# Designed miniproteins, single chains, continued (2), part 54

Each design is a single chain, and the fold is of that chain. pLDDT is the mean over its residues in the fold that is shown.

## One batch from the design tools (miniprotein)

Design m5848
Fold by ESMFold2-Fast:
Structure m5848 (fold): chain A 81 residues (1-81)
Amino acid sequence: MKNEEVLEEVKKRRKFAEENPEAAKANQVMDPVSKKKLIKEAYQLSSGHIVGKESALEASLTGKDPISGEEFDFILPTIIE
């Protein structure tokens, strides 16, 4: 991954968390663990929705966004480490 892609992902994660509190609420319902785990290890879909690692893996297998139920174009990690 290019350094620019890594920096863009960090910026997207920061802005998305600030601008989309609903994503944090959805995370608390979707994951078996608290929102702290999703914030540290989460994935952003092309729709802008943030999901946990397990949900992201299942979405990759099914090809569907677990929040909207629609298909997505890509999945990006919100934590770049």
Scores: mean pLDDT 55

Design m5849
Fold by ESMFold2-Fast:
Structure m5849 (fold): chain A 66 residues (1-66)
Amino acid sequence: AMRDELREFLRKAIEEGKKVVTIRLDALTDEQGQALGDAIVELRPEVEEKGLRDFELRIEAAPGTP
């Protein structure tokens, strides 16, 4: 799920010409954080193949996350 969501998110960002993508997270379990990190690493070569050469991903705590 996280991998597919991140992949689509990056694809849309590429289509819009974005170079910086921010994901807002309030709290993650260690397992969720690891899964997000793994997804980023695994998707990087596929995203580059689709035309994105460089991008910056930021993870920031969101105030009042449900």
Scores: mean pLDDT 62

Design m5850
Fold by ESMFold2-Fast:
Structure m5850 (fold): chain A 109 residues (1-109)
Amino acid sequence: GEALEEAEKLLEEAKKYLEKAKKTTDPQEALEYARKALEQAEKALEIAKKNPDDKKLIEIALEAAKNALEAAKIALQKATPEQVPEAIGLVLRAIGLEIDAEKLLEKLK
């Protein structure tokens, strides 16, 4: 339905921001792309939480969280010393989304 189409779009946007984070040579742009990937993953997880019996929506949310985590790790690798605390914050936030999605998947029976 519409929820699946929205979740798939959010995952594709998270993947696009990950690719942008990989390609940029600007540490600030890498942080902005990681943040945008996280925002897409958070929205995908929100859809999954509202549909906890839908395994496909939870799997999409988990994949979006994993893409956001990779974007955050890339932002951390590219970060200037002054940007490191923010980049660590994005990594921890992405780990939280992955854990939440995995817990939803674990409880699905």
Scores: mean pLDDT 91

Design m5851
Fold by ESMFold2-Fast:
Structure m5851 (fold): chain A 69 residues (1-69)
Amino acid sequence: MTIKEISQAIKDKDRDTLEKLVQTTQAQLEEEKQNLANAETIEQEIGHKLAIIGLQEDLKLYQEALDSL
């Protein structure tokens, strides 16, 4: 989701959309943690670690947006 879409959800006070984004991102984070645990190569480990960092940043943005409503 883009910053523009997040800003629009805040303006619309669309709590349901933001809550769904938080839940979806949390689920993706859990999946990536499992993928990291099952990684067989260094390249796979690095890829999943980078994905986890990205998802953690997205989750933080969505939670901050919810807290601002």
Scores: mean pLDDT 78

Design m5852
Fold by ESMFold2-Fast:
Structure m5852 (fold): chain A 90 residues (1-90)
Amino acid sequence: SSEELKQAELLKKIQLLLEDFYAEGKLSQEAYDELEKELAKIYEEARKKKLSLEEFIERVRKVLEEIASKHMSEEDKEEFMKRFDKIIEE
């Protein structure tokens, strides 16, 4: 479906965001691994339960905010979430 394609495209863009922040030293290996695991889990549940794009985005946002709050400075978290917002607005 169109929603399934959009979810897959968003996940790919989010994965690139994680890779960029990890490469720049703004995201630790522990946080990167935790985000990868949680995003994979959300994607599997989205496919299994046929979640809407809106519900998928909300679940992803919560996980990103939670893990960023635990592992990143306030400045890096603000930049990270701002880049996530830009991805979902495209």
Scores: mean pLDDT 87

Design m5853
Fold by ESMFold2-Fast:
Structure m5853 (fold): chain A 96 residues (1-96)
Amino acid sequence: SEGEELVKEAERLLEEAKEIVKELEELVKETGDEFIKKLLEKAKELLEEMKRLLEKLKELVKEGKLEEAKEVLNEMQILLGVMHLMLAVAKLLIKK
């Protein structure tokens, strides 16, 4: 039960991260801004890290290492927070 809840929460965080990357891709397409392109490249790198952390979390849950899985979930929450800040910065750059 607890392990299943951790996996579901981690999958939700990954889905939010995918939405941020998609929104940054749309902003790059609309603006052609070089700094927003760099933010997108970094956000894509963080998305790949989020995918890696989700797989690690799933393995830890299978092994019954729930405290270590919670630490991985916390890392994913921090990375998602960074991605949200990157999107906020991109949106501020286009607001005149």
Scores: mean pLDDT 89

Design m5854
Fold by ESMFold2-Fast:
Formats: structure tokens, C-alpha cells, sequence
Structure m5854 (fold): chain A 92 residues (1-92)
């Protein structure tokens, strides 16, 4: 389904980002929080604008606690927004 494809695409992106930045399991868990929030928002039928706002809030929270994760989290957030836009187009 388009939903399953969007979820798989973001999970693969998170794996690649974790590898690129050499993240520890604890740091990977912070990225997984962004993935889990994205999946929840998609399943709830939130708009792209609502998804962007919520993921920005989660990314800012993570970056405040773990400043070294900012590039990884920002990268994942941008990919998640692009995936949400493509997913919503497929539903129209």
C-alpha cells in the first residue's frame, strides 16, 4: 500500500543516516522517535503542514538534548516531509 511504502522508505532512510553518521544504539533510538511520530501522524491522516510542524518540534527537542544529532535529525525530518508530500499526492 502507499502507506506501507512511505513507512518503509523512511525506515530505510533512517538506517542510511544512522550508518552515515556512525550513530550509537542510543542515538539511533532518538532517530526512531522521529520515524515513530511520522508513522503516527500519517495513520491519523494529518496534513503535510501538521506533519512538518510536529516533526520540527520533535527534531528541535532532540537537537536541544543531543546537539551532535542535529544534522542527522534535520536530514531525516526533510526526507520525512518529502515522503509525506508524495504519499498525499498518491491518495488524490
Amino acid sequence: SPLDEAIETLRKAADLIAKKYGLTPEQRAELDRVVDRFIQLLKEGKSVEEIEAELQREADRIAARHPSLKPAVDGLRQLAIAIAEEYKKKLE
Scores: mean pLDDT 87

Design m5855
Fold by ESMFold2-Fast:
Formats: structure tokens, sequence, C-alpha cells
Structure m5855 (fold): chain A 76 residues (1-76)
């Protein structure tokens, strides 16, 4: 279902933010909340602010997943 695809993308975004970017649970929750509200630019800004030098490739992977999520949210 569309809702299952959205939740799967949110879970993958959460995993990358937590495991690969080392963001705190509070920072990750703020990104996920912004994404659920459709505040995509806000979510991207929070991720960028919390991305260290050298992690830009992971940041770009997260941005791709966010763009895919935005496309699914617009179908709902």
Amino acid sequence: SLDAEIEKLLAEIRRLLTTDLGMTPKQVDEVIEALRKGEVDKAKAIVRKNTSAGDIDTYLQVVDLIDRLEALLKKK
C-alpha cells in the first residue's frame, strides 16, 4: 500500500540519520516530524546542519530518499 511505502521510506531515512550521520534521537525525530508535515525544505535544512564534513555522500542519499517520499506524499 502507499502508506506502507511511505513508512518504509521514513524508516530508511531514520536509519541513515541515526547510524550513518550520527544524529541524536531528538534531531532525528525533528526531521521525521517535518517530513510527516510535508515541510521538506525544513527537514533537508535540519539534516544539512547536522551533517559533518566527509558525510556529504550520505547527505545526498538522504535527500534522494526525501525527494522520493515527497512524491509519494503528494499521491496521498
Scores: mean pLDDT 86

Design m5856
Fold by ESMFold2-Fast:
Structure m5856 (fold): chain A 77 residues (1-77)
Amino acid sequence: MDVYEIELRFAKHVPGTVILDIIKQNNGTLLSFIDFGNGKYLLTVAVPDMKAIENIKRELEEKAGLTEFDAKLLRKG
């Protein structure tokens, strides 16, 4: 599993359950979650590959109105 730190920004507040469900649907595991209360979130997620990250980004854009996405690889596994 690859571990990524992901910074998310949305135009409006998004429930954490929506974010968690999209991660789980793409075979990801949420390791940490920080909600800054202004549509900005910082996540650590474990995923099988980079395609899972690409799919998570696309689904958040389509379903939740994601405006900014920055993913940093922390560990290759």
Scores: mean pLDDT 86

Design m5857
Fold by ESMFold2-Fast:
Structure m5857 (fold): chain A 58 residues (1-58)
Amino acid sequence: APRPDAAGAARMREGAGKAAGLILGRPATEEGSDAGLEAEVRTGSSAAGAQAAMDATL
């Protein structure tokens, strides 16, 4: 099945959230970064979703 919109949005959300969490928390919270990564994944989902929607609209 095609559904590139759903797959693309999910990939951007995962990548953007994890990358932001790793950059912000990894050197400071090597042990307890799990909670920070989860919070950043949720935050990144909003930004990645908006960016993906704009990219699809273009």
Scores: mean pLDDT 55

Design m5858
Fold by ESMFold2-Fast:
Structure m5858 (fold): chain A 90 residues (1-90)
Amino acid sequence: NTKLNAVKALITAIQQHPSWQVRLAALQALDTIAKEDLDTVVPLSTQIESALQNAAEKDVSEEVRIQARKTLLNLTTLLGIQDIKSAVGL
């Protein structure tokens, strides 16, 4: 799945890329994918949440930390809505 491979590449970029601008762009791309196609990120949700929490707390760039907090909040909100739908049989 090309979309799933793209999400995996974004997670890797967020965690490992030496350029803060690339990590920021990866966070923004991941936020867009999560909002447009949540099903693509659900299988990797635990890995994504861990990467975003780590970036929000530990990244050397303030811009990356701010974006990671926003992306994490958006993702956890979307996943919370999906979990409620699943729990009530929707």
Scores: mean pLDDT 81

Design m5859
Fold by ESMFold2-Fast:
Structure m5859 (fold): chain A 80 residues (1-80)
Amino acid sequence: SIEDKMIEILRKGLEEIEKTTDAKEAKEIFEKTREEVNKLWEEAEEKNIEIPVEKAKEMQELFGKMLELVDKKILEEIAK
């Protein structure tokens, strides 16, 4: 399903951010992941596909984790 594709993209993005030591690279991975998910959201809206609330919550949690991790890496870079 489209929501499962979004979740897979988010999980892959989070894993890639976790593996990088570069704050700029982490930010770029986050932005690419966000853009890919946004394209699928636009497709779902155009096709009137309803995203289940449980899947939307999982996506929100994954986005939150990615944002927190990117922020942490940026702060660590500034502190060096």
Scores: mean pLDDT 83

Design m5860
Fold by ESMFold2-Fast:
Structure m5860 (fold): chain A 81 residues (1-81)
Amino acid sequence: EDELIEKLAKLFLTDKEKFIEEVVKKALEISKKYNVDELEAIGEIIALVSQILIEKGLVTEEEMQEIFEKVKKKLEEIKKK
């Protein structure tokens, strides 16, 4: 799972669209496996990624909040299909 968070951190820096898609996909898997809310799963993934990126000075808390909102919107689009 540490490898997953590192992979997601790299995707955030190189391809934000793929990052959003992978976070939604992983959150849906976690939600089904552990019977937790999809938004809670997204929040946990974003918190782990943001901790790494903010500690390294690569992003701000504001930028991570904007990404959280984009991930939530992508989840809503997928659920409406």
Scores: mean pLDDT 80

Design m5861
Fold by ESMFold2-Fast:
Structure m5861 (fold): chain A 81 residues (1-81)
Amino acid sequence: SDALKQEALEAGKRGDIAKVPWLAELLLHPDLRVRFAAAVALAQIMRKGGEEARRMVEEAIAAIDDEEVRRFALQVLYFGE
């Protein structure tokens, strides 16, 4: 959904820590574009919010019981690190 993609990217731009659990759920979405937008948004929140945001994002990713989805998210999160 283009609307979900847009909402995810806006949450990332705002550094909206409260949206981290919702964005983690979107990593499991059937639309790859939504999954990618969620991963990018989580990366932005992590970079903007300091240690607290990093901890929340890392915990949310670790809770995903899907190795391929976790690997995908971690690659996007740490791209260019």
Scores: mean pLDDT 84

Design m5862
Fold by ESMFold2-Fast:
Structure m5862 (fold): chain A 74 residues (1-74)
Amino acid sequence: SRAALRSELSRLLVEALEFLSKHQDKIPQELLDELSEVMERALELLRDETASPAELREAIRELRRVMERAKEAA
């Protein structure tokens, strides 16, 4: 459901913020910039009540992808 997707995206954003607060100094600037862009898009999507399930799923995929790369670099 859309509500479940919004909840998952919100949870991932919190995880990304917590990871960034603890490991920012260990992550290359290029990945920090990419993570910032993906997080900003996710936040905009969560502010849009009309965001489609497809848009939410894509944002979840992108955030997970960039988070995985950031964790490997930390």
Scores: mean pLDDT 86

Design m5863
Fold by ESMFold2-Fast:
Structure m5863 (fold): chain A 69 residues (1-69)
Amino acid sequence: AFAPPSEEAIREGARLLVEKYPEIPEDMTDAEWDRLIAEIAPGDVEKALALGAVRAHGLTPEQLRELAK
């Protein structure tokens, strides 16, 4: 996609990630992200896209907790 992820998509992805995994590693690999997305959002394209937006933005665990409000 050529459009940057929306702020709302990033916030929703951060909320989902923090709720499921409060201790998020700061150096997650692409393979770890793919596994995490499949675990949190199995068959849910909308949630998978929200988590993908968080992955693309490269947020730290501290930034994720702040956005999850």
Scores: mean pLDDT 67

Design m5864
Fold by ESMFold2-Fast:
Structure m5864 (fold): chain A 93 residues (1-93)
Amino acid sequence: KKELERKAAILTTAMGILLAAADVEGHQEEVDRLRPLFHAGVRAYDAGDYETAAQHFRRLAEEAEKLAKETGSPTFQAIADLAREAADVLEKL
């Protein structure tokens, strides 16, 4: 569905913005742990491999959730929430 593709694109863009925000907040090491999962998810999405993209965003959500607990930063919780929603949307495509 075209609406689901648009939603996935918006969620992916929002995740990128929040990763940049966390980096600016001083969480560079933590963001460097998340970036490979984010980039892998984006590459799979761009390739039309929605199953692989969903798997990478599930892993991104799990790692971001751990970082939210470790740092207390709401930015990592927001990344986790967006990554879970992106995976849910991609699983429906």
Scores: mean pLDDT 86

Design m5865
Fold by ESMFold2-Fast:
Structure m5865 (fold): chain A 69 residues (1-69)
Amino acid sequence: APSAAEQQRMLEELRATLERLKAMSDEELRKILRDVEKLSDDEIDDALANRRPALDRLEAQLAALEAAR
């Protein structure tokens, strides 16, 4: 099992990643999903349509994990 220090680093990295994702425009995220992840336009459109509620859920889950530390 990962150590407490490793778990804390993972949570900090997840927080930093989430904040970067929240700061990206839909156009910037679309480019990354197309160029890096190589998703189809339909998959990208579905991901962007669900982006805000998905990020809100991840934010709430991460905040709960951070509060448990």
Scores: mean pLDDT 77

Design m5866
Fold by ESMFold2-Fast:
Structure m5866 (fold): chain A 99 residues (1-99)
Amino acid sequence: SEAEKNLEKLKTKEGELLKELVEIAGEAYRHYQALLAQGVPEEEAQAEALRLFVEKAEKVYKEKNAEELKKKLFEEMLKELKEEGAPEELIELLEKLAK
């Protein structure tokens, strides 16, 4: 049915967005580590990494017309990162955005 095809397309879109958010999370973590290596204080490095994540994630949500999925995709991203064995420091950093 047309409803089944629309549901399939929505699931595909959510999966693609989830992968993109996971990649952005990894990029933010690499930026955080690079700032620490340059001698930037931990609190400042955390703030800059989170800023980079938010700016890139918000751009993806706008470009893909997925602003209504923000909370769901963020929660699914955290779950995916935990299941893949991402560094605990990255998980803790991103969880600061959940408030």
Scores: mean pLDDT 81

Design m5867
Fold by ESMFold2-Fast:
Structure m5867 (fold): chain A 63 residues (1-63)
Amino acid sequence: SELEQAVKEAKALEVLQKYPKEYVAQKLGVSPSYFSRILSGKVRVSPEKLEEIYQLAQELENE
């Protein structure tokens, strides 16, 4: 559901916000400016990039 996906995205972004913005952006292959727009909800991410966000959050939380 859209609500469940939004909650999952918010939790992943909360994990990523604990790390330096430049570091996270580099790991995702995006600019720091683009990552800031994702955090502020100003840009719609592709399903592929959203999956990368989930994977990175899981990786960093489990390290």
Scores: mean pLDDT 80

Design m5868
Fold by ESMFold2-Fast:
Structure m5868 (fold): chain A 92 residues (1-92)
Amino acid sequence: SHRERALAALERIRALVEEAARAGHLSPETAQRILALVDETEALIRAGAPVEEILARLGELSRLVSTISDPALRARVLAELEEAAHAVLSTA
């Protein structure tokens, strides 16, 4: 389902961010902010929140991810965010 695709993309973001933080490639503060937004976005999707509210949280997450200094990590997380946004829009 589109919901399962969106949640899967968010879980891949979680895994990427947690691994980057463990490896010292991402600050703990930035990692915690990203993980909090992932948790919030997943909760909205599971609750069946309006598409506009989910997209607003994905937009906040995208803005935060754009501050990541590692270009490879930034690109990988942004690609997963695009997949999540596409899946969410496909449920509208």
Scores: mean pLDDT 88

Design m5869
Fold by ESMFold2-Fast:
Structure m5869 (fold): chain A 104 residues (1-104)
Amino acid sequence: DAEELLKKAEELLKQAEKLIKEGKFEEALKKVREAIRLAWKAFLLSGEDVELQRKALELIERAKELLEEIYKKSKDEEIKLEAEIEIGIAGIIIGVAKMYLSKL
């Protein structure tokens, strides 16, 4: 279950990268948002599997980088605002995940 969620998240991030390259920032943002949701769900479902938790964190960190790229490249103020909000959410999730992993 967790491995399948991570595989789907990784595929969504690859799709988002292509969409960013094409200037399709709204579609890219939606793909990144879903990838973060799936990766975070995988983190929570991983129990004590540190390797799956680290893989999930890595995908969320990559997703945050793509959101930052959308923010920098988009000329649409609404898309920029949505990307900024999602960057904040991703930052919180990353912080929580890192705190959890540091206690193991």
Scores: mean pLDDT 89

Design m5870
Fold by ESMFold2-Fast:
Structure m5870 (fold): chain A 83 residues (1-83)
Amino acid sequence: ATDAEIEAFVDQYLDENGTLTKDQAIQAIKDFLKEKKGIELTDDQAEAIVDLYLDDNGTLTKDQAIEALKTAVKLAENGAIVD
């Protein structure tokens, strides 16, 4: 996946403040990997990735959400998520 594809996907889930809730970020990671890689993550797997990037308010900035999706893609490509 390209950086532009990841950014465009994250933009679909951003609220009016330019942030994602934890639940929106979990759903974004799950939907992205399913649509682009054919990989279905469990909620627990997606939550573990999102938790690495959450702020103290339980939200992600656009940049944090982009990094979370990039991390999910790398873990999926290396088989680490399927263990």
Scores: mean pLDDT 78

Design m5871
Fold by ESMFold2-Fast:
Structure m5871 (fold): chain A 98 residues (1-98)
Amino acid sequence: MKKLEEAIKLVEEAIDELGRAADTIPDPQKRREAANLIVAARILVVAAKMPELSLDEQVDAIRGTIGAIREAAKLLSPEAAARINKMIDEAEKVVDEI
């Protein structure tokens, strides 16, 4: 199994779920903060897919994506945050195997 490809897929799935949850945030300021973190996560995932980068640089980009997702999850309801954090915990386990 290609662990890098698996990790990228898992963080992309977490970003999509995070985007759906963030759209339901009633506070406009928190929703904007979550949107900014989601944009940062999407940029880092693009970097993780760049074949010109070393494996270490791609792994660092995925770890940065995980960090941004965890920060955005803090702005969600406890139920949504728990769901997103479980997805990211699984992605982090795969990254640790690279």
Scores: mean pLDDT 85

Design m5872
Fold by ESMFold2-Fast:
Structure m5872 (fold): chain A 73 residues (1-73)
Amino acid sequence: EKEEKLKEMLERFEKDYKEAKEKLTKEKKYELLKKMLENALGSLKKLKEEFPDSERIEKFIEEVEKELKELEE
């Protein structure tokens, strides 16, 4: 059940993340995009504490960290 719940949570998170990123990028709301990415990273790090062996969470954290680094300019 916990593994199924994690899968559903990650699928929903990934969908919401992609939609929010696309919308904010299209609207050029980079300050809001940065805040969204920071919040997403915080949430993913908390999930990693509960599921430390999840490669999916780790990969997603790396993706969000890369996006944040690209927004520093």
Scores: mean pLDDT 79

Design m5873
Fold by ESMFold2-Fast:
Structure m5873 (fold): chain A 67 residues (1-67)
Amino acid sequence: MAASPELVERQAEVNKEATRLVEQGRYEEALELVARFLAEVAREEGSSVTEAEIEELLAEDKAKLAA
């Protein structure tokens, strides 16, 4: 299944907090919050590529922010 009730609830909480941080101008903290959530989800799915994948996503987001 693409989504579970657990995942949907956690994603909703992360999105709510990330949106709040963005609205307060705390964009970097919002990015870190989302990255942490993605790492938790990947770890629970048993992905061995979790850390490398999260680092790549953060690098892309930081590159976009710096551009």
Scores: mean pLDDT 70

Design m5874
Fold by ESMFold2-Fast:
Structure m5874 (fold): chain A 64 residues (1-64)
Amino acid sequence: SSKKPLTDQLVDLARSKGWSDEQIVELASKLLGVDGLRSLGDLPGLPGITDLDLLRLIKELESL
C-alpha cells in the first residue's frame, strides 16, 4: 500500500475539516502531552512521539 507520512495525512485531514494549524497544534499538545510544539512537522522529531501517537491524533480529529 502507498504510505503517506502520518503528519501529511493529519495536515490533509485538518485542512479538509477547515481547522487552523494553531487548532491542530493545540489538540496535539493536549492529547499527546507535548510542550513547546510549534507545528505538526515537529511531531516526528520529538522524543517519545511514535506513529501510534500520530494515529491516535488522526483518529481523534476524524471523530470531530
Scores: mean pLDDT 74

Design m5875
Fold by ESMFold2-Fast:
Order: C-alpha cells, then sequence, then structure tokens
Structure m5875 (fold): chain A 67 residues (1-67)
C-alpha cells in the first residue's frame, strides 16, 4: 500500500514537471505510464490501475486548465 501511494505521488509530480518543461499533457501521461511499467512487477493489478487512473485524471485536469 505505501509503495503504491509514494509511487503515485512521485509520478504525478514528474507528470507536472514534464508539462512545465514543454510536453503536452498527453505526452506527459504516456511518459508517466512508461515510468510506471518499470515498477509494475512490484504492484498488484488493483494498485497499478489506481496509479494509472490518478495519472490520467491529473493529465486531464492540466489539459482543461490549458484550454
Amino acid sequence: MEKAKALREELIRLLREDVEKGLTPEQAYRRAVQRLAEHAPQLSYEELQAVIDAIRKEAERIRKELE
């Protein structure tokens, strides 16, 4: 539980940093999913889906803010 939570927070932070560096929200989302894939063997399916959902939701918020 704690590993998935810490990873979620780190990936969301990296997602925001990638957008600040000039990536689109969609590009930042794809990069965050690629980073998550390296940790996938350490997470349950439910934890993995929760992290993906959180990353997707954050990317969508940033996209709407940029409209």
Scores: mean pLDDT 79

Design m5876
Fold by ESMFold2-Fast:
Structure m5876 (fold): chain A 96 residues (1-96)
Amino acid sequence: MKKKIFILVPTKNLENDPWLRELLEALEKEGIPFEIVLAGQEKAVLDKYGDDAVFLVPRGTLEFIKALGIELPEGLKVIEFDSVEEAVETAKKLSE
């Protein structure tokens, strides 16, 4: 079954995260469908997509979200990436 790709972000300020802009541009160029989810809003995605929802985050983002006092829901499928290239390759594999 095709997976739905979500990009998990800790804040609304996307302009201050050059990796995020580069990732979004790369995903759009490759024609990969994705949605952005703000930390704390993951439950609505899980309620709609369940096991088909996969969240992509830069390495260390989960620890940062936890440090902000945001509790992640149990059963959330998260894949950490070290580069935009790795994230794009992972998203391609999941969307096929």
Scores: mean pLDDT 76

Design m5877
Fold by ESMFold2-Fast:
Structure m5877 (fold): chain A 86 residues (1-86)
Amino acid sequence: MSLAETATTAAAILANTSNIVLAVNIIADKINSLASTLSLAEVLTAINTLNSTVTSILSALNLSDAATAITNALNVVKANIIAAKA
């Protein structure tokens, strides 16, 4: 894999993370109707696993800026999920 291919993959992951934020906000609206159906802990665990996997790959390729961008994007997703459950 080239550096350019890795950067493209990181950008795609960031864009997909933004789409996840939008999807989470839609799900949050439905939580108000069915509050017990979505486990906050399970969703946060899934997001943490995704962050760990992606940042591990990016760190192995020495792409710290891309790893930071992914971490920041996933922190926004986690904050939105927590806010939706509050």
Scores: mean pLDDT 67

Design m5878
Fold by ESMFold2-Fast:
Order: structure tokens, then C-alpha cells, then sequence
Structure m5878 (fold): chain A 69 residues (1-69)
């Protein structure tokens, strides 16, 4: 939980607009389902580090996945 929370807070501090808002939404969801959000954060990191998605795209897909779970 703490590592995922730190990661999301880092995004909130370093980005603006949609990326910041999506990271804030994911952080709030982590208060209800910390394990699910931890998995989502790892998925986001994997997709962005592989060059497949931007932070905004990966955050949008992760939030959709959580809402469907």
C-alpha cells in the first residue's frame, strides 16, 4: 500500500491536468481496495516503461479495470 501511495502522490506532484486527476482518483480507490490498486499501479508502470502507453492512457485503462472488478 505505502509504495503504491507514494507512486501516486509522486504523479500528483509532478503532473497536471488529466494525469493528476486520474492519479488522485486511483489514490482514493486505494483507500477502499489497496490490493487492487497495488496491482493497477504495477500494470501502469509496466505499460509506460514498455513504451506502449502514456501515463494518462495507462491510468485510464487501470481505472476501467478496477471499476470492472
Amino acid sequence: MEESEKFLNDLIENYTGETKRLAEELLELGKKNPELVSKAVKMIQSRVMSGRQTWTEALREALKWIKES
Scores: mean pLDDT 79

Design m5879
Fold by ESMFold2-Fast:
Structure m5879 (fold): chain A 70 residues (1-70)
Amino acid sequence: TGAEKLIAAAKAAGLELPREVAEAIAAGDRETIRRHLATLVLMSLSREEYAEILGEETAELIEELVDAAG
């Protein structure tokens, strides 16, 4: 599934992506992604790296949520 592919992509990049977050990304669940924003930001990736690993839509969402949080 999409979540399993995301977990595998993150692991290949040396990152740990919780299953709940991977499932939320695959489903487009903005609320669950927002709750786990700290975990995603701690990966310390560039926008391009987020897009390569998690997909363009998720990279855009992380950027949007970080900007909204200040």
Scores: mean pLDDT 78

Design m5880
Fold by ESMFold2-Fast:
Parts: C-alpha cells; sequence; structure tokens
Structure m5880 (fold): chain A 64 residues (1-64)
C-alpha cells in the first residue's frame, strides 16, 4: 500500500495556511509555491515533503 499521500496545492495558495495545515516553515511554504513545474521536479524531494498526516508521508504538489 502507498505510505505517501500527495496533496495538490494551487499556486496561488496562502503560504501561512500551508504552515498551519502541514507544520512546515513559512520559508519552505513560500519556496514550494514559487517553484515552476520543472523546478519542482528537479528540487530536493525533502522540500516538497510536509511531514506525516494520518500515518502517511504528505507530499505537496503545486498545480497551475
Amino acid sequence: GSLTKTVEVPKDADPEELVEKFGISLEKAEKILSLTDEEQKYADPELRSAGFKDGKVVELKVVE
């Protein structure tokens, strides 16, 4: 079974809401939202991880 949950985040999302929702830093939230699709693909996978939710690793995917 998949232990990773992908959460789609709109590119115009509020970075502060990502901090509250996933417990990531504001700097990390802003960096995730500023990445293009290509930059996001080549970025460190750690940058897109947002801890654990419901026993799964949460990975954020920015959608344009």
Scores: mean pLDDT 70

Design m5881
Fold by ESMFold2-Fast:
Structure m5881 (fold): chain A 84 residues (1-84)
Amino acid sequence: MLPALKIEVISGLGRAQGVLLPLVDELKKLPGFVSAEYKIIDPSHGEALITFEKGVDIDEILKKAKEIASKIDGGNIVIEKTYV
């Protein structure tokens, strides 16, 4: 099982893509990045799964991801640790 971040974006302005895509691009730069998949469910709702190498400190990665997300406006961003 690989460590991963599960991301959900809810934008009341219909800007889910404009919030999610820059976030995913920044998360791809984090150490141990393996893969990213995302889905725009509707203009107000997007989801992503970002997978990292086995052995990374996923709690440190989660902390950095939340810091990056805090700098992005236009929606509510939820990031949770998971394993795939």
Scores: mean pLDDT 86

Design m5882
Fold by ESMFold2-Fast:
Structure m5882 (fold): chain A 68 residues (1-68)
Amino acid sequence: MTPEEREERIEEGRRMADRIVDYAKRQNLSDAQVQALIDALRAWMRGQGISDEEIDEIIEEIRRRLAE
């Protein structure tokens, strides 16, 4: 995986995270439904070769934004 490919996949993960936050707020999703979406995103990002450190950062940002 090139650095450029890795960066593009991380950006895609961040776009998916933004969509999850927007969707969760608009649909007033339960904590369980939000966790299922986060788990799916984590699994997808790991499959793309994104590091656990980057994944955790993105997920914590989702949780922070949902708590607002």
Scores: mean pLDDT 82

Design m5883
Fold by ESMFold2-Fast:
Structure m5883 (fold): chain A 62 residues (1-62)
Amino acid sequence: SSEAVYRTYRGAYLSQLTDPELRERAEAVLDEVYAAHRDAPLDELIAAMERAMAPIVEASRP
């Protein structure tokens, strides 16, 4: 279930990024967050992904 949630959020985040460099950074960060939170409760995994992605999403804005 954690893998399915991770996959869904990963896809949603990456679909919003058009810059290849930001996409590569996002993939690395999300993979790291998932590895660190694999056995964590889903709410903690989601919160960790949101915190990690916040600066990348902001950097993607014009």
Scores: mean pLDDT 82

